Designed miniproteins, single chains, continued (4). Designs and how they scored, part 112

Each design is a single chain, and the fold is of that chain. pLDDT is the mean over its residues in the fold that is shown.

## One batch from the design tools (miniprotein)

Design m15883
Fold by ESMFold2-Fast:
Structure m15883 (fold): chain A 90 residues (1-90)
Amino acid sequence: EEEEKFKKILELAKKGDVDAVNELVEEIVNILLKKEKTDEDIERIIEILKTIAEATNVDEEELLESLLKRAKESGYITEEEEKKLKEAFK
């Protein structure tokens, strides 16, 4: 049920729904605030990031680097989590 809701939000964001894009940004923030992130959490961040990049016509790699820089400056991710995010993105 929650996964199906998530997939619907991704589809809406790809179609240019601003509310859906904002909900996806909130989801990234909620994952970043977790003390321990699962591999599924890492994959979800990357899937959301690629969707936002497509919706906003921004380069995916540039958006990833911006996210990683801000998250590290805020203390939301560890060096290990940064490596996992980069590996998941490829």
Scores: mean pLDDT 80

Design m15884
Fold by ESMFold2-Fast:
Structure m15884 (fold): chain A 81 residues (1-81)
Amino acid sequence: SEAEEYTEEARRALEEARRSRREYLELAKDPSKAAQAAGAALRAIGEGFHGYLMGKKAKKLGDKEGYEIGLEAAKAGGLKL
């Protein structure tokens, strides 16, 4: 269903936000890698926001679990809601 597709995209985005967030935290330990750290942070934010939007679309179609996954994606990306 369309709701399941949005939920799966929110889940993918959550995984990517978590990966990019971990990359950011490791890179941020080294001041010489500040540019790479910023890139990882931006990827985490972008994936987190994308997951949030997909979760909202899943919720509109009746998938509450997709919405919760989207909220987790936003949080993993460093977004404050």
Scores: mean pLDDT 90

Design m15885
Fold by ESMFold2-Fast:
Structure m15885 (fold): chain A 71 residues (1-71)
Amino acid sequence: GPPPPGEFRAEVENPAGDRARMEGTTTAGVDHRLVVRGDELRESGWFERAEGRIRTGDSESDVVWERSDPQ
């Protein structure tokens, strides 16, 4: 089943070597649409909704991830 509400953190890297740290809070379920390398987040847990930040270098952005209905 989905994980309990809590904090999450993931680091992602693209083929060009750019790194992003994602951190925030969760409810339940996972939305993989907003994670460019979703494998790490998918294997780490399941979220219905997660709110957090992406940090890349000196840039920081607020983001929201939401679970899609399975097809």
Scores: mean pLDDT 45

Design m15886
Fold by ESMFold2-Fast:
Parts: sequence; structure tokens; C-alpha cells
Structure m15886 (fold): chain A 80 residues (1-80)
Amino acid sequence: IDAAIAEVMEEAVRKVLPQARKRQPDNTPETRIELMEETLRIFKEGLKKLADELGARERTDALVAELEAAFAAAKARLAA
């Protein structure tokens, strides 16, 4: 289960970030924040659906919280 969740997350990053960069070649802090926000939304949606289907809600909720905190910290650093 944990390996499956990690695989979904890595796959989403590999698919979403390169595609977004293709559409927006401008590599500004604003663009990076936008890409991170979009990636986080996709991760949260996918993980919540996976948790509901597998009954792994507590584990997935903890992982989502860690992701949200990490992305918030990274966005704060990019905005500074």
C-alpha cells in the first residue's frame, strides 16, 4: 500500500511537471509556485480517492498533511 501511494505520487510529478513546463517555458518564481500548487491539488485528489478505496484513511491523511506542510514551506521560500 505505501509503495503504491509513493508510486502514484512520483508518477503524477513526472507527468504533470514536464507537461506544465512545456506549456509555460517561463521559469519564474510565480510559475514554480503555480506548478507546485497544481501538483499538490492532483496529489491530494488522488490520495483521497485511494484512501477511500483501500480503507487506508489514517495513513493517507498523515501523508497529505506532510505534503501540504512541505509544499507550503517550499512556496514560502520561492515567494521570499
Scores: mean pLDDT 68

Design m15887
Fold by ESMFold2-Fast:
Formats: structure tokens, sequence, C-alpha cells
Structure m15887 (fold): chain A 93 residues (1-93)
């Protein structure tokens, strides 16, 4: 049902915002301060939290920030980001 799909997407967005985004914010702050080692450590923590909480949106966000920062993405992050981009393209068509 469409309602169940929407509920699942809203729950993923909420999990990403509440559980993953704090670590991404810390990673971004470390990166802007020039502390690239600490930035990567927070991205690794964000990845682990996204996987543990079954948050594809959170995993896509980790991948996007790694790519923007010039860090290598994991295959799981690449897959999650590609799936998110494909969904956005379909919604805009």
Amino acid sequence: AEAARRAALEEDARRAEELVMPYLDQAAQAYLAGDFETAQQYLDRAHAIAVANDSPLGLAAVGALRQLAGFPMTPAEQAALAAYRARLAAELA
C-alpha cells in the first residue's frame, strides 16, 4: 500500500535525522577545521549507525558527504547514494 511505503520513508528520514545527522555534523565541523582524520572517524561512525538502524537515507547521506569531501565511499554507500539519486530522478520526471 502507498500509505505503508510513505510511512517507511518518513521513518527512514526521521532515523537519519535523529541518529545519523549528528555524526555527519561533527564530520563536517572537523573537515572545515582541517582535521581530516577526525572527519573520517565521524563518517565511519555515521556509517555504522546507519547500517545498525537500517537507514538507507542515512547511508546515502554519509556517501554524499564522503564524495563531497574527496574521501573514498564504501560500496554500500555508493549503492545507497545511487538508489537515492535514481529515486529523485524518477520523482522529477
Scores: mean pLDDT 84

Design m15888
Fold by ESMFold2-Fast:
Structure m15888 (fold): chain A 81 residues (1-81)
Amino acid sequence: YKPTWNGNLLVDSDDLGLHITVGPDTYTIQASGLTDAQLRQIRQLVQRMHDLSRAYANGDRSVQPQFIQTAIQLHQLIDQA
């Protein structure tokens, strides 16, 4: 997995699950199959990606490996949900 980032990240939640938009892609995770601990981990990873994306947009290229690793972790959690 090699994510590309264009500065757009949106997270919303409703009765259908957790909706994550990254650039042109939208992912839906069914919340009913997840524990509160798993939901907290997903939210923390999304927040971390948002913070890293902001730093990258400000020219800090040193965060790129951390951004990629966080995106891989989030993708693995989405894939397991």
Scores: mean pLDDT 62

Design m15889
Fold by ESMFold2-Fast:
Structure m15889 (fold): chain A 87 residues (1-87)
Amino acid sequence: AAAEAERAARAGLEAGAAAARAGSSPDQVKTIAEQAARAASTADHVTVVAGARPLSATQMRIGVLVLAARGTETALAAASEVVEIDP
């Protein structure tokens, strides 16, 4: 739950930060961050969570995508919000 959301958010933030440091445009940074966060969430977490609770999987995925799209500053706050709704 919280740890998985944070891990996915971190993957997106790290990829986005690396792209920004490399001089990528804001749109490229957003796309790279979204792809990294989605891969971290979808490959392992979403499949497992979907089997246990479909609602939890949906909430987690939405949180990760929002974190990737909105950038670094609100990432952990959004992840916390997703976890609070999950129970």
Scores: mean pLDDT 52

Design m15890
Fold by ESMFold2-Fast:
Structure m15890 (fold): chain A 89 residues (1-89)
Amino acid sequence: PSVNVRPAVEEILAPLGLSEEEKEAAVEAIGLAAMTGRSVEDALRHLAATSPLSEAARRLLERLGTDPEFRAAMERAREVAQELIEQAE
């Protein structure tokens, strides 16, 4: 994959005060969701079950259910990542 979505995702999530581990999990989840057409919630659930980032992914899943501002930022980051992937074809 020639597209690096990390800088755009990190910029969108910067105001949310994520740890480095949580930023890594968020970038991976958003990239997976954008590439596969899955929701951010489904991507985070997949990482919680399969990834070394499982603990961070579980924390992000919890926040996604309780923090509307965080949910909106994650959905925005997914949309931007999808646009970048489509443009790079």
Scores: mean pLDDT 81

Design m15891
Fold by ESMFold2-Fast:
Structure m15891 (fold): chain A 100 residues (1-100)
Amino acid sequence: MAADARAALDRLDAEVHRVEEAREKYGEEAEKKLKLEAVGQILAATSIARDYARGLEVLRKLGIELSESELREYAKRAAEAIKAGDEEKLREIAEEVLKK
């Protein structure tokens, strides 16, 4: 699981470029939606991998700057939302992170 979660973080890092491409092709609303989805996935993968340094690195590429303690809190909340199957709660957490 941890190795798979690290691979997911590497994949999300590569996909950051797709957010900019979506903005060019579909506009700012598409960029915002893809960023929101990516943030949720990054938080979940970071919690599972326990690789907060890598999680911070990937979030910075999306223009999001958090402390390690903030990321630990958000990653834990995101993991609990996913475990509960609560996609709306995961979206709310990702939106909160995007506002930072």
Scores: mean pLDDT 77

Design m15892
Fold by ESMFold2-Fast:
Structure m15892 (fold): chain A 108 residues (1-108)
Amino acid sequence: SAEAEEIARLEKEVKEVFERMEKSEPRERAELLAELAKRLTEEAIRRGTLSPEAARKAALQRQYEELEKADLSEEERIEFLAVLRGHAEALDLPLKEAFEEKLEELLE
């Protein structure tokens, strides 16, 4: 089915992105991860499997607040923040700008 073919393409895309990330510098890794998170979120929206926008916004805000308090390595913080940026961008939330600013600070 068209759905099965689309899922197979997404699985291949995810695998290719992770393989590229293994050999990437932190900045490229963060960009790849953000783009992947955005792509997967856009696909979930298209398929109608995403939680309501208000709930997703609240969840992203809570995840960001927990990230600020967490004792994470710089690499872990960059990766987590990149995922949050991708989600926020796919949902077109103002939080995307805050996440992008924080990512830029960590990558400098």
Scores: mean pLDDT 77

Design m15893
Fold by ESMFold2-Fast:
Structure m15893 (fold): chain A 59 residues (1-59)
Amino acid sequence: MREEVLERAAELAAASRTEEARRVVEQGYKDAMAAPTREEAERILEETRRRAEEIDRQA
């Protein structure tokens, strides 16, 4: 799980075009790492992806 969360967060950060989107990804990574279950961590990362993409679209 930890390695998968790190890899996914790195991919999202690399895909992020703005510093604001990267900050959202960094926070999402921390939240996912603190999640009590793998399913919750995956949900947090998916929500993080959507928020980062929305920020990049508005820029």
Scores: mean pLDDT 78

Design m15894
Fold by ESMFold2-Fast:
Structure m15894 (fold): chain A 120 residues (1-120)
Amino acid sequence: KREEVAKAVRELVEAARNGDIDATIEHVKRFLELAKGLPVEEIVDAAEEGLRASGVKGTNAGVEALRRMREQDLTPEEASRRAALLAVGIGASDAYLEGKLTKEQADELIRAVREALGLG
C-alpha cells in the first residue's frame, strides 16, 4: 500500500510537469483514493519517497514542507490534500524552471488543483 502511494505521488509530479490540468486532477484523485485509511505519518513518508523518486528540482524544499506537516496535528484527509497540492506545486515549478511551462501555465495548474482539493 505505501509503495503504491509513493508511486502515485511520483506519477502526480510527472503529470504536473506536463501541465495537463485534467490529467493532473485525475492523478490527484488516484493519490487521494490510495492514501485513504493511512495515518498521517505513512502519508507523509510515502509522499517523501515519491518526491525523492521524481528527482525534480525543489524535492528538498518539498520534503521540508512535509516534515512541518507532521508537526501540525493534521487529519489524514488534510495531510493527503496538502501533500497532493505540494507534489503538484513541485512538479509545476520544476517544469517552469526548465522552460517547459510558462509561469502563467504553472500558476493556472496549481490554482485548478487547489480548487479541486477545496483548498482555495
Scores: mean pLDDT 85

Design m15895
Fold by ESMFold2-Fast:
Structure m15895 (fold): chain A 77 residues (1-77)
Amino acid sequence: LPEPSEELIEKARETLREEAKLLGLRVPEEELERLARELAALFEGGLLGLLSREEFEAGMRRILERLREAARRAEEE
């Protein structure tokens, strides 16, 4: 997969940090960076018209699920 632009990665990083803060989740920085890259790729796919609305929404749900999972694992270990 092509790497997303740095601008999209920065926006994705900010979005995930705000989401984690609103949900009261403590997500490790390493996981946030990985998920930010995935979110940025999803944004880019949407901009290029490679994803339908349903595919974009499914991708967003997966990323949010992974964010919660990463926080849960960090709390357990």
Scores: mean pLDDT 76

Design m15896
Fold by ESMFold2-Fast:
Order: sequence, then structure tokens, then C-alpha cells
Structure m15896 (fold): chain A 108 residues (1-108)
Amino acid sequence: SKLQEAIKLLDKAIEKLKKAAESTDPEEMRKLILEALKYFNKAVDLFETVASPELKAQLRKLSIEFIGLVIRALGYLYEGDIEGASEAAKRAAEIVEKMKALVEAELA
């Protein structure tokens, strides 16, 4: 199912964000965050096609929060704030985990 494919893409995004949060190299953190964003955008394309209207509304709200955290993480990296970037990446992973739980609940 397309929702199961979306879950796998969200898992890849979570993995990249957790690796970014654990990194101390700004260039590697930036690369991992951008890779997570690519997987995230592919998952969004899938659930916009097949999710229920209620699930789409919940996922869109969390998507806005996720994008805000990505912008903050990249901003911290630009300023040389590795700790701020790490915390923002960690919080971004938590938002994607919430989105994954909502998609999994739709399949149950």
C-alpha cells in the first residue's frame, strides 16, 4: 500500500535526522538534514494522494512544524551553533515519529 511505502520513507527520514543530531560535523549534519527532507517530501506526496481528509489535516499541521524545525536547524548550522542544530534535528525526528504513528493508526 502507498501508506506502507510512506511509513518506510518516514523511517528513513527519522534515521537521517537522528544521525544528524548525533553528528559534530556541520557539513555532515547539513547533508543528513537535507537527505531527511528529501525522504520526507516523498512521503508527503504519497499520503496527500491516499490518506483520509482528517489524517491529511493532521499530517499537514505536523509537516509545517517539521519544516520550521528544519529551517531552524539549518539556521543554527549557518551561525555555527552545533548544539542548537542537534536539538532542532532531534525535535524534527520526534515530529516525524508522530506523523508515522498517525499513518500506522490509519492502517490498523
Scores: mean pLDDT 89

Design m15897
Fold by ESMFold2-Fast:
Structure m15897 (fold): chain A 77 residues (1-77)
Amino acid sequence: SMERESVLLGASAGVMRIKVAVLLHDKSTSEDEKKQEIEEAIKKLESLRDKALSMGDDDLAKRLDDEIKHLKELLKN
């Protein structure tokens, strides 16, 4: 069902968010490696956003777009 698929997409995005949060607090990872991982997370979240849009889940797509914008802002600083 659409509801089940939306839950699974949201869970995938949640896992990505946790991975980025862990990475940002990891003292053993270089700043350059952190930036590369954030860029990869942005790409994966953009794919999930596009999937949410294709399913008509505008609320999930909006939340994912906001997260993408937040991660892009982290790369500017």
Scores: mean pLDDT 77

Design m15898
Fold by ESMFold2-Fast:
Structure m15898 (fold): chain A 92 residues (1-92)
Amino acid sequence: SVAKSLLDIARYYLEQGRYLEAAQAILGALDVLMKEATDPELKQRIEQLRKEAEELYEKIKNGEIPLDVAKERLRQLISELETLLKELEKQH
């Protein structure tokens, strides 16, 4: 899965302290998941996570969030997306 590969890349950047690149990889994974999702409820969940990820990206980019908080929020987003990916795989 392209989404799975992007989440693996996001985890790699997160562990390297490259939070802006991690957020970009998360946004890329969300774009892929949105295109693959057929369930309207799942699409709504992906859209909500996309808004959260966009807000986090902008806060990291502008230095408006402490780095320890950014790291934890990125980790939580990756974990939630991994859960959604498993739910999407059950639709096939």
Scores: mean pLDDT 85

Design m15899
Fold by ESMFold2-Fast:
Structure m15899 (fold): chain A 96 residues (1-96)
Amino acid sequence: MPSQEMAERSLGNSGYSAARSSGEEGVRFAERGGREEGGEKAGRAAEEAARGGLEGGGRKALEAGKKAGREAGGQEGAIEAAKGASRGARAADEAA
């Protein structure tokens, strides 16, 4: 896809990859936390961070994803973090 090729070549690449990576890390940290809370906070934080990652070079997406995952914890937190990151990554890809 052209938007993915653009992301692969420049700042967009960092934003796109960081958004996806932050989602996966958020899931991992949430699962390791061993909590069963709803994880809405993790999902929202990951989504917003992923969107911001496109504009800021991806560092915010990765950091926020990790933090949100750790705070939410548990399987539900992991699922919400993954969903949020996926939405953010898709929005970033569409914008790129």
Scores: mean pLDDT 52

Design m15900
Fold by ESMFold2-Fast:
Structure m15900 (fold): chain A 89 residues (1-89)
Amino acid sequence: SAAEALAADPELVRALETAEKYMVENKKKSLTAGELAKLLGISQRTASRLINRVQRILGKPVDGVLTMEEVIEALAELGLLEIREGVEK
């Protein structure tokens, strides 16, 4: 399942939680690999791989840009959704 694939990588889970909090606080709708790399203290290459992996697991287009919708979907799959401002329909 998507939840099992996401949960198998603790760094991926941490990246998703960090991205969610930053995007909510800064009212951002997406993060580049460079922005995620700065937040996690990792290389852009590693951040890009994490974003691509999330997009693959969720069955989304692999474009290297992590959207709020992808973060919300991944955190919901993990049962870790903490976004109070998030808009969905």
Scores: mean pLDDT 78

Design m15901
Fold by ESMFold2-Fast:
Structure m15901 (fold): chain A 108 residues (1-108)
Amino acid sequence: DEKAIKKIEELLKEIEKLVEEMEKSEDEEKLFELTERMIELLEEIKKILKEGKISKEEGEKALKELEELVKRAIKTLLEKSEDITKAIGRILRLIGLLYDMELIVKKK
């Protein structure tokens, strides 16, 4: 479904902008706010993947881009966070969403 592919591409672009803003931020509260927004966008991508309107090949392509973006977000959280417990909680949520999406794509 062309519409589903375009929606994922739009969400990926928004996530990339959030990750770039996280990398530039010196404010921990803003860093955590940006991470929560990223998690919301990842949940939207997961929802689209579950609808089964995207081929396995397109899903794998999206997962590869998401993996790189999540790696950058995790690195930023580890480097810039003072509250390690809050940082780790967000990192685990990011990893869990990637894992869920990989399982969804593998079944398609």
Scores: mean pLDDT 87

Design m15902
Fold by ESMFold2-Fast:
Structure m15902 (fold): chain A 75 residues (1-75)
Amino acid sequence: AQPVPSVEELERMLALADLGLQSLPSVAPETLALVEQGRALLARAKAGNASDEEIRQGAEALNRALQLLLEAKEA
């Protein structure tokens, strides 16, 4: 089974996404929604109120947001 991402890993991913958002002149609504989904799930995880599945969903949302932010920089 794949290990569940740690809260610390989600915090690092969110910090990187926030830096990506700050570096772009405009950001697609889809990318913003994915970052906010990751942020909300990280907040739940830090409160001890997130399931393993919710933590994985947060990591997936942040990974997708980071991919979209990278693509926007290359365009």
Scores: mean pLDDT 82

Design m15903
Fold by ESMFold2-Fast:
Structure m15903 (fold): chain A 64 residues (1-64)
Amino acid sequence: MERLVEAVVDYIYDIAKKKSKDKEEQIKLFRELMDREVALTPDPEEQELLRKAGEKKIEEIKKS
């Protein structure tokens, strides 16, 4: 479900924001955490959705 993917992305971004106040470090931490979630996801379709949602979130962070 798309809503679950978005919730995971938002949760991971909240962790990154809690660990660092620097935008570049937040993006780095977010990428590392998203890569781990993709690796733990057994369904290839869900893996693709997570990768796409993660990249979209990174672009949103960069524009902020």
Scores: mean pLDDT 80

Design m15904
Fold by ESMFold2-Fast:
Structure m15904 (fold): chain A 63 residues (1-63)
Amino acid sequence: MDEALEGVLANHLVDKGVPEEEAKRLARRIVEDARKRASNDDELPQVVAELYPRYLEEWRRRR
């Protein structure tokens, strides 16, 4: 399940201009952080949606 979510998230990051390798690394970090915050798998997509903009803005700040 995490691999599918990571793949979708990585594709969204690539669409936002993140290079493919960095997008895959960011997606994995986001999903791992989200899993630590989520109480169960049903909450995971919502937590990912909350974290995604924060990680994307941090990446943009570094560029």
Scores: mean pLDDT 78

Design m15905
Fold by ESMFold2-Fast:
Structure m15905 (fold): chain A 97 residues (1-97)
Amino acid sequence: MSETEIEAEINISLARMMATLVEKMVEELEKLGATEEAEKLREKLEEVKKKIEEAEELLKDPKKVEEALETAEKALKEAKELLREADEALEKVKEEL
């Protein structure tokens, strides 16, 4: 197993964990009545999930491990940004309560 393959697997796992946290935050936004904000975040979450799946598919081919890492790094970056956006949306809604 290459170091690149291990790094790709770690980035995929971290992106999946962050996507799960975003999903829980979206559920809280829906409970608070912030339906429009929740819908926007769900759309972005679908894009992140698609990129995670793309990275996992690339990782199955030993010749594409470097491409898998690059895709996984992009997925993680997008997942981190989405987590930040979800946190800001929750903070804003709670401030208005």
Scores: mean pLDDT 86

Design m15906
Fold by ESMFold2-Fast:
Structure m15906 (fold): chain A 100 residues (1-100)
Amino acid sequence: MPVTLLVLIEAETEEKAKELEKLVKEKGEEFRRSNPEILRITISRKKLPSGKYLLAVTIVSSNLEVGREVAEEIKKEVEKAHPEAKVRISEQVDAGRAPP
């Protein structure tokens, strides 16, 4: 069953959020091409009541360890490009009742 990891990135401005979205799309495509275990990477952007922007990066992987590596690598790339951005990783196991 696939594992879902969520990378939450908080950006101070819309411009920074757009730059981060572009960076994550480019890096996510590279990681998806390099790792067959990565089934899907999707990005959503939301404006928070504080005026800040939240990027939610959803990583769906057939392997938890590979999913974790990709989530951590995305976090590193974001922190390298935008040290002020707050990045948090959350793990959700898609524990559907799929048969073997």
Scores: mean pLDDT 79

Design m15907
Fold by ESMFold2-Fast:
Structure m15907 (fold): chain A 72 residues (1-72)
Amino acid sequence: SLRDALVAALSRVLSPEDAERVADRLLEHIDDPLAAVQAAYDELLRLGVSEQRANEAAADVRVVLLRHKAAS
């Protein structure tokens, strides 16, 4: 599922609980994948993830969201 793919991408840098919470928040912005990616990056930085790792995780989130939008 889209949620499972987002959780997998975020779990590289977050705890499972935080990954699920962030993924659920991103699903609220599914209509604007670029805004969702920026929100993910900002939230990862707020949670103390390094800029490099936050950028890598946000890039994975971007791929997941754009594939979902293209398929819908």
Scores: mean pLDDT 82

Design m15908
Fold by ESMFold2-Fast:
Structure m15908 (fold): chain A 113 residues (1-113)
Amino acid sequence: DEALEIVVSRLGEEYRELAEELIEFLYKHIPDAKNVDPKVIADLIIELIKYAGTEPERIKETLLRALNKVLGLNYKSLEELNITEKVDWEAIKKEIFPVAVELAVEELAEAVS
């Protein structure tokens, strides 16, 4: 997969398994991901790892919230995703950092509540 090789070339071989899981997830649940330039998907995966870290659950939560915000949806889990429309991947990428910050703040607040 060209998107996978772009991610690995930029982040390192140690990220291959995580990147492959995330890319395959996108291709399964959001088919439009297969129809765009692989660099667009690679840039999204890199942004996710950069700001959400390497914990798969945190990455998935960050992605789900960014998707919900950009698409105006209220999916409760990634497993419910079935997005057959064209997606503004640049808009989703721009939401990754704000969402990652929001989740970090919410996690701290929940710990004291």
Scores: mean pLDDT 78

Design m15909
Fold by ESMFold2-Fast:
Structure m15909 (fold): chain A 87 residues (1-87)
Amino acid sequence: ASELERRLIRVEADLALAQMRLTVLKLAGEGDEEKLKKAEELLRKAQELLAKARAAYAAGDYATAEKYIAEAEELIREAERLLKEAE
């Protein structure tokens, strides 16, 4: 597999783990609601960016795929920070 493909798969896995953590915190009902809402919005945007990255990668547009992967990584990092602070 290419390095870019491995990075895409890793970031998709990071998104899935962050979404699972958000779900657990929402079910607990004790987390900071504003931070959980902001994290949810960031993870939704990251999901949209990764879908675009996957499409660009499939089309052979590796530069565009890399850009969307990098943007998604930043959003996931910010969401994880908010989820940690919500606890």
Scores: mean pLDDT 87

Design m15910
Fold by ESMFold2-Fast:
Structure m15910 (fold): chain A 55 residues (1-55)
Amino acid sequence: SNARKERAKKLIEEFETLKKKADELASQGNRYGKSLKAFIDKYLKPLLEKLKKEL
């Protein structure tokens, strides 16, 4: 449904915001930011790429 696709788009947008914050923390040498960025790149990014293909 269109509502489902719109919710998926919002989730993707929220994810992009989280990734940017994690990247900023990692660039500052923050250990937790680096760990979060690694987790996002390894586990969440591939799932979102699959989600984008389903839209």
Scores: mean pLDDT 81

Design m15911
Fold by ESMFold2-Fast:
Structure m15911 (fold): chain A 87 residues (1-87)
Amino acid sequence: NLKSTILSLLDDIKILAQQKGLPGLVSLTEVLKEKVPQVQDPDLLKKILTDLNDAKELLQRGTPEDVTAAALILTGVNEDITLALSK
């Protein structure tokens, strides 16, 4: 359900990053795909879904500023998950 939707969205983001030649973002999506199944907090999962939808839209626009913004969002998602898994 929600986790499956997030994992599908990460696959979409990974494909977009591959198409644009962004290996750092490809690697980050793989890390996120491994970590997301471990998240138990439904409020965090909802936040991740919103953030990843924003990142996908930015990557679809594809300007350098949009790519930078998407990378910051994905980094923030990784930080949120890391903090949650440390509790």
Scores: mean pLDDT 87

Design m15912
Fold by ESMFold2-Fast:
Structure m15912 (fold): chain A 107 residues (1-107)
Amino acid sequence: MQQILSLAEQAKQYLDNLKSSSPEDSPSYFSQALQYAQQLAKASSPSLSEQINQAIAQAQALYNRGQEEAASSPHSGTGLTILKQSMVDAGDLLQQTLDQVLQQLQS
């Protein structure tokens, strides 16, 4: 239980750092959050693991779409803004699932 809570808290911390980070630092925080979320899924019950893995897949899909949109941008600054926004949107989706998991584990 303590390990599961610690993994969820670390993932959430990296997602919080992502929101306030520079565009240059954002990919690092997003990657770390995904890694801790994956470790949390492996440590969780089958039902929680499925919920977390679905959220990770959706977050990665949003980020991949953001990368495609950024790559098609005619202006480099606009591309960086699109990419960071996609990571924030993906992070918000993942954070919502992590908050639900934490509530279930603490209740």
Scores: mean pLDDT 81

Design m15913
Fold by ESMFold2-Fast:
Structure m15913 (fold): chain A 60 residues (1-60)
Amino acid sequence: SIAEQLAAALLARYPADLPRRDPEAFEKAVAHLAGELFPDRAFDREELRALAAGVERLLA
């Protein structure tokens, strides 16, 4: 899934505890990586928040 690909990319670049340590930085990191990995997709704010929640569940 997209969330699984984002989780893998996040773990390669950021600490696994980022969602707990700094939720705002985590949401920004997910948005940035989504733009890098899926540049042909126009994710809106709601979609990015749903992806961040999915990634957080995978990292827990």
Scores: mean pLDDT 81

Design m15914
Fold by ESMFold2-Fast:
Structure m15914 (fold): chain A 88 residues (1-88)
Amino acid sequence: MDELLRRLAETLRRHFEEVAEALARELGISLETARRAVEIVIEGLEQKKSQQEIIDEIARELNISRETAEDMVLLLLAEASLLLSEEL
């Protein structure tokens, strides 16, 4: 579990701009907002925060609904998992 969270965070860091641009396009949000969401997810994974803690932090920091924050986290984790699978 802990090793997987670390690898997901490292994968998001390596593909930061690509992932942020994809998130911005998919959700129709600004690139600045998307970059901040990616940063929060990376930091949360590195700190071994729960998915719920990361969702709550994004909702609070970006002043968005918890439902939108949940969609962001799920999309980022799915993308990171796909990218990680391609690297392994």
Scores: mean pLDDT 83

Design m15915
Fold by ESMFold2-Fast:
Structure m15915 (fold): chain A 94 residues (1-94)
Amino acid sequence: ASVTVEGKTQSAKVGETVSFTATVDAPADAYLQLTALIDGKVKAEASGASQTTLTIRLKLEEPVEEIETQAQAVDASGKALAPTVTSTTKIINL
């Protein structure tokens, strides 16, 4: 099993929404979990059963320089199918 997160430098101003997409190459019964963090605090989460792609959207309430995303594929019991993938996206404030 493998998990990838699409996170590249994005430009946004306060009040705009940024999006992050995670893709999993795992068995069809896998659960994909995706979390977005700012300064170590969870700001958005999404999860889906039997999902190969999962997207979260985060509205910027204040200027942010970096957003961390964590993606994990788990089985029905919550056991990790692959290591957690962490990606950092730089935000250029407009």
Scores: mean pLDDT 74

